Designed miniproteins, single chains. Designs and how they scored, part 70

Each design is a single chain, and the fold is of that chain. pLDDT is the mean over its residues in the fold that is shown.

## One batch from the design tools (miniprotein)

Design m2428
Fold by ESMFold2-Fast:
Structure m2428 (fold): chain A 108 residues (1-108)
Amino acid sequence: GVEYASNEEIYELLDSMKTLSEELKEELKEILKDRKVPKEVFEHLVKLLNEKKISGLEFLLVLNAISSKKDKKLEEFYNSLDKEIQEKFDKIKNASLKEQLELIESLT
């Protein structure tokens, strides 16, 4: 079965990350609040962000794509991107957990 990160686990992990700005931590907490994000995918994205293989914006867009709730401002920004980029994020949203991890690696 898929294990989902709890709000407390997400908040604790974000607060432990010395490489994230305090503003980005607060935005991530708001975006991820009460959302069903697979724990393995979240931890993998955190690793890529810490290794500087993805930007903070790419991190937010991927989390918004896979989460059960959507942030309106991120959706509006996503809709302003080139359709080829949108198609990549749409594939992540509809993929299995294993395929999501492989697709996220393709962004780096």
Scores: mean pLDDT 69

Design m2429
Fold by ESMFold2-Fast:
Structure m2429 (fold): chain A 100 residues (1-100)
Amino acid sequence: SAEEELQRLSRETGERLREIEEEARRGMPVEEVVKRAKELFEETLRRLREIEREKGLPRSTAETYARVLAHEIAEMLERLYGKEVGEEVLRYAQELIEEF
């Protein structure tokens, strides 16, 4: 079902975000961490579109999930690198959601 696929995606995405934070804390360059965070967000949007198309996930539900993820990524980057980096990636993610 759409709900089961979304729950699976949510768990996988959360785990991958945690892995990015762990690599950042181990000294991965900030540019690489930001790149991986943006790539994770882009991949998650593609998978949300697939769940919408194949399983009938409501657009409003997909958009809500995408906004929550955008804020989670921004908060992680703010903790690691400060507000400016978090705000940059949040803006990037919000622009992608508007085109979703």
Scores: mean pLDDT 89

Design m2430
Fold by ESMFold2-Fast:
Structure m2430 (fold): chain A 80 residues (1-80)
Amino acid sequence: SAAARVAADRARLRRLAARAAALVAQLAASTDRGERILLEAELAVIRMELYELHRISEDPELAAEADRLIAEIDAVLNAV
């Protein structure tokens, strides 16, 4: 059903947002070059998953939240 799909998409967005926040905090605290490269790679994967969710979602609020998170990740990745 459409309701089940929206619920699943929102659950996925929440998981991606939580992972992104954790990785951003860990990247800000990390001084190890190897660790930073791995954290940046994980953020890039989350960014791709958020972009896919934005692209396929019919929920404008979910799409807008995904877009906001992508912009936050882009700011972090472009600063590194």
Scores: mean pLDDT 86

Design m2431
Fold by ESMFold2-Fast:
Structure m2431 (fold): chain A 75 residues (1-75)
Amino acid sequence: MEKEIEEGLALLRAIARAYRAIEPLAEELGVPPSEMLRAAIRAAVRAVNEFGPNASDEKIEELALKELEEVARRL
């Protein structure tokens, strides 16, 4: 249970970081908050899966920006 809690907290921190990183650009591109949240979640899951629970803020931000670009191209 402690390990699941630690993994959950790491994912939540990654989601928060990803969302903060993309928020200014998403507003500029007209991406709705629901799609921003989906992009942030996808980026956070990818970061934790590829780099582990201690994925760097820079890696999370990089993945978040790529997810946002994909969303913006589909809208």
Scores: mean pLDDT 80

Design m2432
Fold by ESMFold2-Fast:
Structure m2432 (fold): chain A 83 residues (1-83)
Amino acid sequence: SLEEAAEALRKAAEALRAGDLAAARQHIDTAISHLEEVYAQKPSEEIAELIERARALRASLGVDNAAAAEQAEKLAEEVEKLA
């Protein structure tokens, strides 16, 4: 669900602030899985964009944890707006 995707993104932000990149990757992967499930049931451009942004965030991990945490929180807020 979108609520589960947003929760996973917030947990990713917490892991990033703690410096736990492995946990952050796991939480982002969980969020992507929930977004993909929602997209499979009801495709929308907004959900497709959120999936791509989450994948881009995952790919950029290890460069700047503080910036990545802020992006994860922003993604969670955008997901919550669609829920």
Scores: mean pLDDT 86

Design m2433
Fold by ESMFold2-Fast:
Structure m2433 (fold): chain A 85 residues (1-85)
Amino acid sequence: SERLELEMELGVLEIEAAVLLKYGGSEEEVKKLLKKMVEVAEEAGKLGDIDSVQRALDYAEDLYKAGYKAAGEAAKKIKEILEKA
């Protein structure tokens, strides 16, 4: 199902986010991950998968707290998706 494929993609992005949080990475690597995270959150919101939107938001907020400025804009966008879902 589209939802299962989306949840699997989110799982991969969560692992990538955890690696960046633990080991650090470039702003470019974080921006690439955040773009995919926002895309997954948008699709999850359309499917009514609120749990997946919340998971994406949590990782974007953690990346922002870790000092990645690009994650602030991504977290804001995902929060707007969550509020509409």
Scores: mean pLDDT 87

Design m2434
Fold by ESMFold2-Fast:
Structure m2434 (fold): chain A 88 residues (1-88)
Amino acid sequence: PEFNARASEEVQKLVDQARKLLDQAETYFSQGDYDTAIDLATQAAKLAQEALELGEKEGVSPYLRMEAINLLHRAKKLIAEAEKKKAE
């Protein structure tokens, strides 16, 4: 089936931006900068959530929705791990 091309492009942009922020967050986490890692991962989670909501509303491919779900899960996991490291 044909998907909404314009919505697919917008969801892809949100997914790509969330991935870049997550990659940066993982870099800061590896350097012990947990505060910056949490801030960047929180931004990535917001973009991934927007991508998921837009994807569900506008009928984009299940593949793009799964990428958004996976990024949201990765961001939440990184935030939890960084908060745990700060508490130690």
Scores: mean pLDDT 87

Design m2435
Fold by ESMFold2-Fast:
Parts: structure tokens; sequence; C-alpha cells
Structure m2435 (fold): chain A 95 residues (1-95)
């Protein structure tokens, strides 16, 4: 269960990287975002994507960046909840 959750998290990071590249986000900012997601720092993810969105002149790209910020923050919170629930279940099943 925990290994599967970690694999899903890694797949999400790879999908996020590809999506950010398609939006024209610089590689240094992509790396900073992925590091924040790995550290489960939802607030830092929001701040980095907000900073990128503020410099974006294309309204459609700006809106997509804002949506991506919210979706990524919610995913981080979801992964933390799922991991805690799995750990508690394994602790209970161990006697």
Amino acid sequence: ALERLRAEFQAYLEALRERLRKLGVPEDKIQALLDAVRNRDALRVIRILEEIAKTEKDKEKQQELVRLAVATALRIIGFEIDEELIKRKEEKEKK
C-alpha cells in the first residue's frame, strides 16, 4: 500500500514537470516547484506558481498556472493524509 502511494506520488511529479514545461516555465523554477512538492510544502508551491503567474501575460496560461497551484497543493495534502492513514493501519495490524 505505502509503496503504491509512493509510486503514484512519483508519477504525479513527472506529470507535473511535463505540464510545467508545456506552459513555458523555466527549468530552475520547475526544479524549485518539484523540490517543494517532494518536501510537501504546499504553501511554497502556491507562492512559486503565483510568482510565475504574475509575470505571465497570456491570460489562459495564467489561469492554468493558478489552477495548477491549487490542484498541486490539494494533491500534497491528500498524499499526506493517505500516508498517515496507511501508517496507522499497519501499526494496528502489527498487533
Scores: mean pLDDT 77

Design m2436
Fold by ESMFold2-Fast:
Structure m2436 (fold): chain A 86 residues (1-86)
Amino acid sequence: GMAETAARYLRAIGRTLAGKGLFDLAERIFQIAEEIEEGRLSPVEGLDRAIELLKEAGKRNPELRSFLEDMAAALQRIKAEIEAAQ
């Protein structure tokens, strides 16, 4: 379902962040994925929170900004697909 799709993409982003050494950010993204699967966050709300976290991290570390904005853009595309599927 949409929750499983959103959580799967968030876990993929989290693994990518962990591979870059961004462990605290990855953990927060994994937590959002879990909250979506548990029904505590809607898929769209969870994706919005993850996008905001990635953009805020980019503001705090300008050298990672392009990378983090690319990750946020990937989640925005998934959000648009979920909204189109309603």
Scores: mean pLDDT 87

Design m2437
Fold by ESMFold2-Fast:
Structure m2437 (fold): chain A 61 residues (1-61)
Amino acid sequence: MPLTREQAQSAAEAGGGLAGVSAEEVVAAPRDSRAMQLAIALAQAVGGATAEEAEAAIRAL
């Protein structure tokens, strides 16, 4: 199931905060970056999405 925009935004903000970057930087980050990996993991924990679905939802912000 796709994540909501609000779930993706929250994951990007939290993942970025943990990595010391903004949510906008997370959206632009490579998949292998710490910021994106943290955001994907947080989005998966909240929404039950796959890593690919979580990344797509975050990048759609």
Scores: mean pLDDT 79

Design m2438
Fold by ESMFold2-Fast:
Structure m2438 (fold): chain A 91 residues (1-91)
Amino acid sequence: SMAEKIKKRAEEIYNEAKSKAKELIEKGKKTGDVKYLEEAKKLLEEAIKELELLLALVKGKDPETEEFIKKKIKELEELKKEVEEEIEKLK
């Protein structure tokens, strides 16, 4: 179904963004270079935007997929907040 395809795409976006962001966060913490944390923040912002576009396509049409995408957006927003706190510590 269209909802299943959207859910799979949302999972792919989430998994890629989380994996890459974690690698950049670890590198930023290890090197003390704020550029890696800024790159992680930008990557998470882009992934959140992509998930919000997918959310708009299922909103009011598939409650299960809608809830799934909302949960993934919140998880990436929380990770972004952690990155912003780490950036402030290095300034």
Scores: mean pLDDT 88

Design m2439
Fold by ESMFold2-Fast:
Structure m2439 (fold): chain A 71 residues (1-71)
Amino acid sequence: SHDITRLQTLKGFLELARDSSIFVSDRAIQRARAQGDDQRAAAFQANRDRTQASLDDQIDRLNQQIDQLQA
């Protein structure tokens, strides 16, 4: 249905946003570690983990809505 297609499109955007955010964060973590700044690396890791968890939660909610509509 059109509703399912719209939710799948939104899910695709959130997946891209998640992957892009993780990529940028992983590079920041690697740079901090290369500089020996363990505290900064840990802070970037914590922010990465929070961002991933938040976006994964949003994606999971969309998946639940899609599943309910498909039944």
Scores: mean pLDDT 88

Design m2440
Fold by ESMFold2-Fast:
Structure m2440 (fold): chain A 89 residues (1-89)
Amino acid sequence: MSEKLLELSLKAVKTALEAYHSGQISKSTAQQIFDKSTQLVLSILNGDKKSTKKSLKGLLETVKKASEQASGEYKEKLEEIAKELEELL
């Protein structure tokens, strides 16, 4: 479980940065994904299950917001990441 969460956190950051550089999402949305992914990673490393669930929900919400801003391939990638995150809740 933790390994998949770490992988999805990194994938979310990479996809958000690529979508931002392509002009598809705002800088603030990309920064929020980075911040929420960092919080999730730190909660996993600290073994805090309550903080991990809260951070996972925060990342999911921000990735969904990013998918609404994006179009085409980046929208599809962000929607896939959101679905995978939701399955881990």
Scores: mean pLDDT 86

Design m2441
Fold by ESMFold2-Fast:
Structure m2441 (fold): chain A 65 residues (1-65)
Amino acid sequence: KKEVEGLKKMGDRMIELIKNADKETQEKLLKSFKEFLDKMKPYATPEQQKVLDEMKKKLEEIYKS
């Protein structure tokens, strides 16, 4: 419930940071955020893991666009 909402808010923050950054900084942020999300995954519930996977996908799509 509250934990999933927190993860979604964190994902929105990560997306904003990437959108507002320089191209070089975007590459570094994307790499760092993907590593962070991967590190969180083993400690996450199945519901949280789905949210983490969706965030990772959205971050990659924004960078590609």
Scores: mean pLDDT 76

Design m2442
Fold by ESMFold2-Fast:
Structure m2442 (fold): chain A 102 residues (1-102)
Amino acid sequence: SKKEEAIKLLKEAAEKLVEAAKEIFKKSEDVTLGIGIVLRAIGVAEDVELLIKQGKLEEAAELAIKEAERLIKIGKKIGAKKAVKLAEEALELAKKALELAK
């Protein structure tokens, strides 16, 4: 079903957001800032899972989109090319999930 496909895409997006944040951490000269970026991405991934359990798939997708855009911006600023790629992949998955959830 469209809902099952949306859930699968959102879970994959959440995983890629955490991976993107970890790649930012590896390239960050500021360890404290890097840790904060990873912890926030983990928190967003957990919130996405909670929204999925509540059947709030549009809200879950919008949250994943917002975090993906944030990580793309940070990754571009610090030259973390792998992080940008992972975050862009998460963005496309979350956008597809949003269309399926409508």
Scores: mean pLDDT 91

Design m2443
Fold by ESMFold2-Fast:
Structure m2443 (fold): chain A 83 residues (1-83)
Amino acid sequence: APLATLEKHDDYLEITARDAAGAPVAAQLAKQALEEGFTRPIKIRLNAAGLTVAQAKAFADLIEEALKESGVKPEQVTVEKVA
């Protein structure tokens, strides 16, 4: 299975990271969409099912760190926890 998946909706782009290894892949997909001129909202969703509050926070922090390292601004991408 891919580490991160991308789905295009009419009004937003959805990127799903299944586990921590998907964090850099999800960040790279978001960066590529922005570089290609995508102007609609970009949402990165992390699978928090079965995770503790601390584990889910660590996963979200990994995605946010990968986005910053990729040069993505906080206002360009939303990170959401999915239980």
Scores: mean pLDDT 80

Design m2444
Fold by ESMFold2-Fast:
Structure m2444 (fold): chain A 85 residues (1-85)
Amino acid sequence: SLEELKEEIEKLTGEVQKRTSDFLLRSTDLEMARQVQQITRQILELTEQALKSEDIEEVKRLLEEMKRLRKQMDELMDQARQKEK
């Protein structure tokens, strides 16, 4: 349902914000931190658009885009951690 999709989006957004905050607190790589912040901003913009939408197909599309960006963000964070070792 539309409500279930919006709940999934809110959960994903909350997880992204927590991970980004933790990453920025620990990160010494300014360039990687900047890239992670940029992706996080993109996810938040998609979240705002999705939560305002009443079109279930649009919300599904936006959620899939957010999931792809989340995966990209996680991969960047993993690369940054490997560089710091």
Scores: mean pLDDT 82

Design m2445
Fold by ESMFold2-Fast:
Structure m2445 (fold): chain A 69 residues (1-69)
Amino acid sequence: MEEEEKKKLEEKRKELGRQIANDLLPVIKDTNERLLANPVLSPDLRAQLQATLAQIDAIQKQIEEEKKK
């Protein structure tokens, strides 16, 4: 019965992850892009925001490819 619980949790995680990615990732990306437009942003923060944007872009591309199936 533990196998059934694991499958249900995995399915719920995938569903929530997809919904979050579709709805929240564009908002998070926009916020990060706006922060990067601030000229007084420290180089360390800029590098972190750029890394986060790259990660978001990779996730969004994966979701877009899945949608085309």
Scores: mean pLDDT 73

Design m2446
Fold by ESMFold2-Fast:
Structure m2446 (fold): chain A 85 residues (1-85)
Amino acid sequence: GAREAAEEARRAGEEARREAERAGDPLAGQLAEGVGHLGSGVARALESKGKEEEAKETGEIGRRAGERAAREAREGGPEGARRAA
């Protein structure tokens, strides 16, 4: 549901931060985590207004963004992390 999608977006952002920090770019990690948290917050706000489908879609977009950022940090190092942030 929308709550799970919002939580997954938050966790994906946190994972992106860890991978970016491991890659050697903590600032890119902070930005990636911020994007994940923003996606989670917007999804929760939409759910609170009864827009459950939009909330779920927003959370899923945030999750995919975080997962991509984590992957790019793992594969591209600091430059990959910076590009994804």
Scores: mean pLDDT 79

Design m2447
Fold by ESMFold2-Fast:
Structure m2447 (fold): chain A 100 residues (1-100)
Amino acid sequence: SELARRAARDWVEGLEEALRKRFPDGTITIEQLVELARELGLDPEEVRKIAEEKFPDGKMTIEEALEVLGEVLIRRYEKAGQTDFAEALREALEEWRKRR
C-alpha cells in the first residue's frame, strides 16, 4: 500500500527528528525509552523487555532507540493483522539504515 509506505517513512523520519531534539547528547536510557513508548501508545513493558535484552548497560543511541520502537510497532501491526503496515515499516527502517 502506498499509504502504508508513506505512513512508515513519515513515522521513521518524524521520530528520528523528535528523538534528536529531545536527546541532543545522542544518549537515551531505558527509562526514557519506556516513557517515550507510553507517549507513542506502544506497550512500555514490551519496549522495556527488548531494551534490557539488547542494552544491559541501560543506555542506547538514538538509532538503537528507533530500532527498538520500530520493532515493537511492527509486532503490534502484525498482531492486528495489518501486514501491509508491518512490511512498509520494515522497508522504511531498512532504507533508513542504508542512509546512515
Scores: mean pLDDT 87

Design m2448
Fold by ESMFold2-Fast:
Structure m2448 (fold): chain A 98 residues (1-98)
Amino acid sequence: SKEKEKEEEELIEAIVEKLKEKYPELTEKQKEAIKEILSILSKLSELKPEEQQKALEEMLKLAEELIGLETPWGPLESPEDALQTVSAEAVLAEKELK
C-alpha cells in the first residue's frame, strides 16, 4: 500500500541521516546511492530469484559510488566491500532508531 511504501521511505531516510551523522563526509550523490541500495535491500526478499540476482548487480553498481569513502578501517576499496559496509551500518542504524 502507499502507507507501507511511505513508512519504508521514511525509515530509509532516517537510516541515511544517521549514517551522515557517523560519516559526515558523505556527499549528496553518495547519500542517494545509499538510499537506492537500502530501497532495493528492503524489497529483496519479495523478489523472484531472477529479479534478486539483477537487484544484487544493481546494488553493486550503486556501491561503486562509495569507493574511496573513509571508514574507521580505511577507505572502501571495492563495490562488494562498500555494499557489505552499507548493509552492516544500516542494520546498526535501524537498531538505534527502534
Scores: mean pLDDT 82

Design m2449
Fold by ESMFold2-Fast:
Structure m2449 (fold): chain A 86 residues (1-86)
Amino acid sequence: SVQEERARLEMEAGAIVTSVEVLVLMYKKNPNDEALREQTIATLRAAISRLRELAARARSLGDDALAARLEREIARYEELLKELEE
């Protein structure tokens, strides 16, 4: 059902956000680790791309609240990515 698909999107988005948060925390603890910085950049880029797809799909299913929440996370990750590319 549409409701079950919306729940799956929310779970997938949650897993992505959790993975990003863990990696960002690891990087903040080890800011001179170039390999970790590169992995964090790659992970943020992949997360932004996938969250954009999930936000678009959520909106197409009428879940505007989820779409808006994911769009806010995307904006935050884009800002973090800019900081890491300095």
Scores: mean pLDDT 88

Design m2450
Fold by ESMFold2-Fast:
Structure m2450 (fold): chain A 89 residues (1-89)
Amino acid sequence: ALREALARVFRALHEAGLISEAELEALLAQPSVEAALAALREILLRKGVPADEAEAIVQGVLNAAEALATARERAEKAGNEEALRKWEE
């Protein structure tokens, strides 16, 4: 699902050192995709990222999550359990 793909993108941001553990936990605790993206935007703004750049980053994160969700669905339909497992790590 999109929410699960979004959680994987957030974990990747934390592993890359772009967000803290507390920020990751706050993002994962959000009740919806929209709330999680709004929380990410607020985190970026607090870090001093300009509003237009923060919006572009949030859109990029959503696009990446949607691409991962679509690719996962295609791998599942093709019976490619190994590819699906790699996205879940």
Scores: mean pLDDT 79

Design m2451
Fold by ESMFold2-Fast:
Structure m2451 (fold): chain A 58 residues (1-58)
Amino acid sequence: MSSFEQVKAAVVEFVKKNPNASEAQIEAFVDSYAAANPQLTEEQREEILAAALKVRAE
């Protein structure tokens, strides 16, 4: 998988397994993965965060 797909899948999976995770915890998790994957664009980072927050809301 591309790094974008890998990070997005990892973040979404984290939220699904931790439905009680706070928005701050989800944001910190996304930031940690983005720092480890510097090739991610700002747009891709925003998409990953939006997907994670949507999963938490469901």
Scores: mean pLDDT 76

Design m2452
Fold by ESMFold2-Fast:
Structure m2452 (fold): chain A 82 residues (1-82)
Amino acid sequence: MKKIYNGYDINEPDPVDPNGNTLLHDAAMLEDEERALALAKALIEKLGADPTLKNTKGLTALDLAKEAGREKLAAYLEEAIA
């Protein structure tokens, strides 16, 4: 859950991102749901990304996946949070 990736903690928001998105939030916003799901699985299972973290709007990666209509990704993230 606490990992350093490319010079920052994988669970820290990007300080130059105006939305305070983590890499997992960015994965949830990818246009291709299959790529989004694969990246989210790699971030959580291999790098220990925390799926409960909220961006500056108070949204988790799960919230972003639901807003984007990413049903498979949303189901995976819901299981990862439970």
Scores: mean pLDDT 72

Design m2453
Fold by ESMFold2-Fast:
Structure m2453 (fold): chain A 74 residues (1-74)
Amino acid sequence: MKTSTITVLSYNPEEKAQLVAELDKLIAFAKEHLSQAQVDALQKLKDIVLNNTSADLPVSDLQLFAAAVAAYKA
């Protein structure tokens, strides 16, 4: 699915690839520092992003994920 007016996650190939890479890093971080339940939830989110259904995610969730990824990279 494509969106061009309002997007929670970008559908541009570069941005999608970056989001998938950031989710992979966050999943690795979660495996080291969080429980398996969080890992499973993040893996489900990655599948949604890969299938271009990320438009169903609220902006607040994306902000939390972006902050978590930034903390992981810091």
Scores: mean pLDDT 61

Design m2454
Fold by ESMFold2-Fast:
Structure m2454 (fold): chain A 99 residues (1-99)
Amino acid sequence: ARLEELKRRFIELVVKAYLEEKKALGIEVSEEELEAVRARVEEALARGEAAVRARLEDPERAERVIEILLEGMVKAGETGDIEAAAAEAKARYAELEAE
C-alpha cells in the first residue's frame, strides 16, 4: 500500500541520516541504537496518524492527508529542500480541501 511504503521510506531516511551524522562525528552506532531510533520514529508516525484520523473523522480524507504529509517529509529528506517540500505539500492539501 502507498501509505505503508511512504512510512518505510521515511523511517529508512531518518535511520540513514542518523548513521551519516554519527559517522561524520566518528561515533560508532550499535544495532540496538538503530533499532531504538526506528522504534521512536515508528511511534511518532503512529501518534501523528492517530491524531489526524481522530481530527478529520472521514477515513478516506484522513488517509489522503497523512499521505500528503508523509510524501512531503520524504521529499524534504531526499532533497534537503524543506521549504520547497513544505510548499508542495501545502499546495496539495489546498487542492484536497477544494475537492
Scores: mean pLDDT 82

Design m2455
Fold by ESMFold2-Fast:
Structure m2455 (fold): chain A 73 residues (1-73)
Amino acid sequence: SSELEKELNRLETLRLLFEMARDTTLWIAERMEALGTPEQLELARHNRRTARRLDREIERIDKEIRRLREELE
């Protein structure tokens, strides 16, 4: 149904946005770790915690995408 396809497209877009946010957050953490001061290492840890939260959101979205794809088959 077109409604399921619309929801799938919405979730795929949302997943892409969260993935981009996670990858950017990890990239920032890696840059901060490379600089290596105590303050930058604290910021890196904060960013890594944020990336883990984003990973959990992505996993939840992936599960829903899989469910909807199975329903469309």
Scores: mean pLDDT 89

Design m2456
Fold by ESMFold2-Fast:
Structure m2456 (fold): chain A 82 residues (1-82)
Amino acid sequence: SSSAQLQTIQDAIQDMYSFAVQMYNIVAPTLTPDQQAQVSRIISQMGDVVQNARNATTVSQAQQQRDQMFALMDQMQAIFAA
């Protein structure tokens, strides 16, 4: 059902957020203060995506939030690779 699909996407976004926070905690001691501040802002933006996804009433709205989460994950990974 569309409701089950919506919940699956919302749960996936929450899992991605939890993973990103865990990765940041592991990597943070290797980062410069400026990199830590940049990643902290990305994590905050990911939190906003989680809230927006939970407020989604359609699968399409949730998919848009998932795409934003992927973009933020890519930004975070680029900082970790620098």
Scores: mean pLDDT 91

Design m2457
Fold by ESMFold2-Fast:
Structure m2457 (fold): chain A 83 residues (1-83)
Amino acid sequence: MEEKREKAQKIIEEGLAKAKEYGQLGLEQDLVESIRRAGEVVGEAMYEAIVTLKGEEGKAEGEEMRRKTRETAARDAALAEAA
């Protein structure tokens, strides 16, 4: 039980750290692409964390969270491109 929670927490922490790295790169080079990449990484981390905690039963919830995170990132990237 503790191992699954610790593993899920590590997945989220690693995903957020990687997303922050893309965000920093975007400020220097390509903001729109970096927003898209950060959203992809966060969505994948959320999916893996949910599946780690809930197993097979968590896959549908994880997929929905990944989709919503990707949609939000795409919207934010489009707004940044339009500005």
Scores: mean pLDDT 76

Design m2458
Fold by ESMFold2-Fast:
Structure m2458 (fold): chain A 73 residues (1-73)
Amino acid sequence: IRELVEKYKREAEEAARELVRLGLLSPEEAEAFARRARERLEEAERKGASEEEIAKLVQEIAAEMAALAERAR
């Protein structure tokens, strides 16, 4: 599960960085999103979340990122 958490943390950071490159998010917004996503994933890992629970959390993070990108335009 730790490997999954690390993978998704990296993917969230990469996605946020890409949105900044596209002009959809400010660097500050991207950093705040990445930090929030990282904290949520780390908390789930500490609580012993299952792979299924991590997948649900990833979907929630993705939805939040999409909402931020849409708001930014």
Scores: mean pLDDT 74

Design m2459
Fold by ESMFold2-Fast:
Formats: C-alpha cells, structure tokens, sequence
Structure m2459 (fold): chain A 81 residues (1-81)
C-alpha cells in the first residue's frame, strides 16, 4: 500500500490529540505519527494499512475492530497543507 499520500502534518480535531499537530511519515509499511515536544519529534502513534482511510475532507478516520479503543483515543485528524 502506498502511504505517501497520507504523509504530512495533521491537526487533532477530537480525541487524545485535540488541538495538537502530529506529523505522519510512511515507515516500514506503516503510517507513523510524531508529536513535536521541546524541539524533538516523539513517536506517539503507529497505524497499520487497512486500519484507517483519508476522507475527501482531508481527515483521517480509523476503522476500529470491536473491543478496540483506538478510535475513541485517537479521534479525528485533519490534514494541513
């Protein structure tokens, strides 16, 4: 799966990262989210292919299995330009 279109900066609209900016990078076949804290990038999130999609509104939405809290914790992320 080509994850390059999902790379970039995302603003948290809800959930754990509401009001925070995450930088997503495609690494080892996964989409990895980094938070900038004190001038350092810290890995805070890792998404497997098929567990998310990018909507026409440039938002990442998570496909969560029953019993998973990922969607509740992560919430909605909006891609910035």
Amino acid sequence: MDLSPYEGDYLGKSGRWKGKVLTFKAENGKLVGYLKENGKEVQVLELKPGSFELTENNEIVFTVKPGSTAADVIGTLKKLK
Scores: mean pLDDT 66

Design m2460
Fold by ESMFold2-Fast:
Structure m2460 (fold): chain A 91 residues (1-91)
Amino acid sequence: SEIEEIIKELEEILERYKEHKDDELKVTKEMVRLLGLEQDLILIAKKKGKEEEAEKILELFKKLFEAMKNKDLKAAEEYLKKIIEVAKKIE
């Protein structure tokens, strides 16, 4: 399913982020990928009638991007993990 592919991409981003979190260019490339995945995940959640999960995804991505912008590497990793957990509930 589309959501299974998004979950896989999020898990791959999390692993690359753990490996390269101190590389600003690599982190920026992951942020660009995350922007596309955010929109797709929210649309899929809403189509499945999972409004509360869609709202939680919006809030978690907002917090993730704030953490990444502020170079709070630990918080960014934890928000990525939480996004993956919520995405699995939408499946």
Scores: mean pLDDT 83

Design m2461
Fold by ESMFold2-Fast:
Formats: sequence, C-alpha cells, structure tokens
Structure m2461 (fold): chain A 60 residues (1-60)
Amino acid sequence: ALAKAVAVEDYEAKSPEELTLKKGEVVDVLGTVGPGWVLAKKADGTVGKVPGSVLRPIAG
C-alpha cells in the first residue's frame, strides 16, 4: 500500500464504485481517482472510492 489512513467519520456508499466505511476503520490508500476522491482498500480486501475528507493519514 502507498499509505494507511483512518476513517474519521462513517461513510455510506452511494454507488457500487464507492466504499462504505465506519469511523475508526483503517484502510490502505491506493491512489486518487478524481478531485477529492481516494481509492482505498479495506482489511477484508474490498476496494472502492471514498471522499478524501473522511480519511486522515496515519503517520508510521
């Protein structure tokens, strides 16, 4: 993964391309897919886009 990030709020997918996240969930950041959108992968292997505003980078 390029980076890790944590969801700072719940996010519900509005389309099949979007990823549903719960607050506190850690994801792998794979890249950007548009202005304000991040491609992310959940621990279960599910990949989708989410607004970058719901994620905060985890500094290792």
Scores: mean pLDDT 79

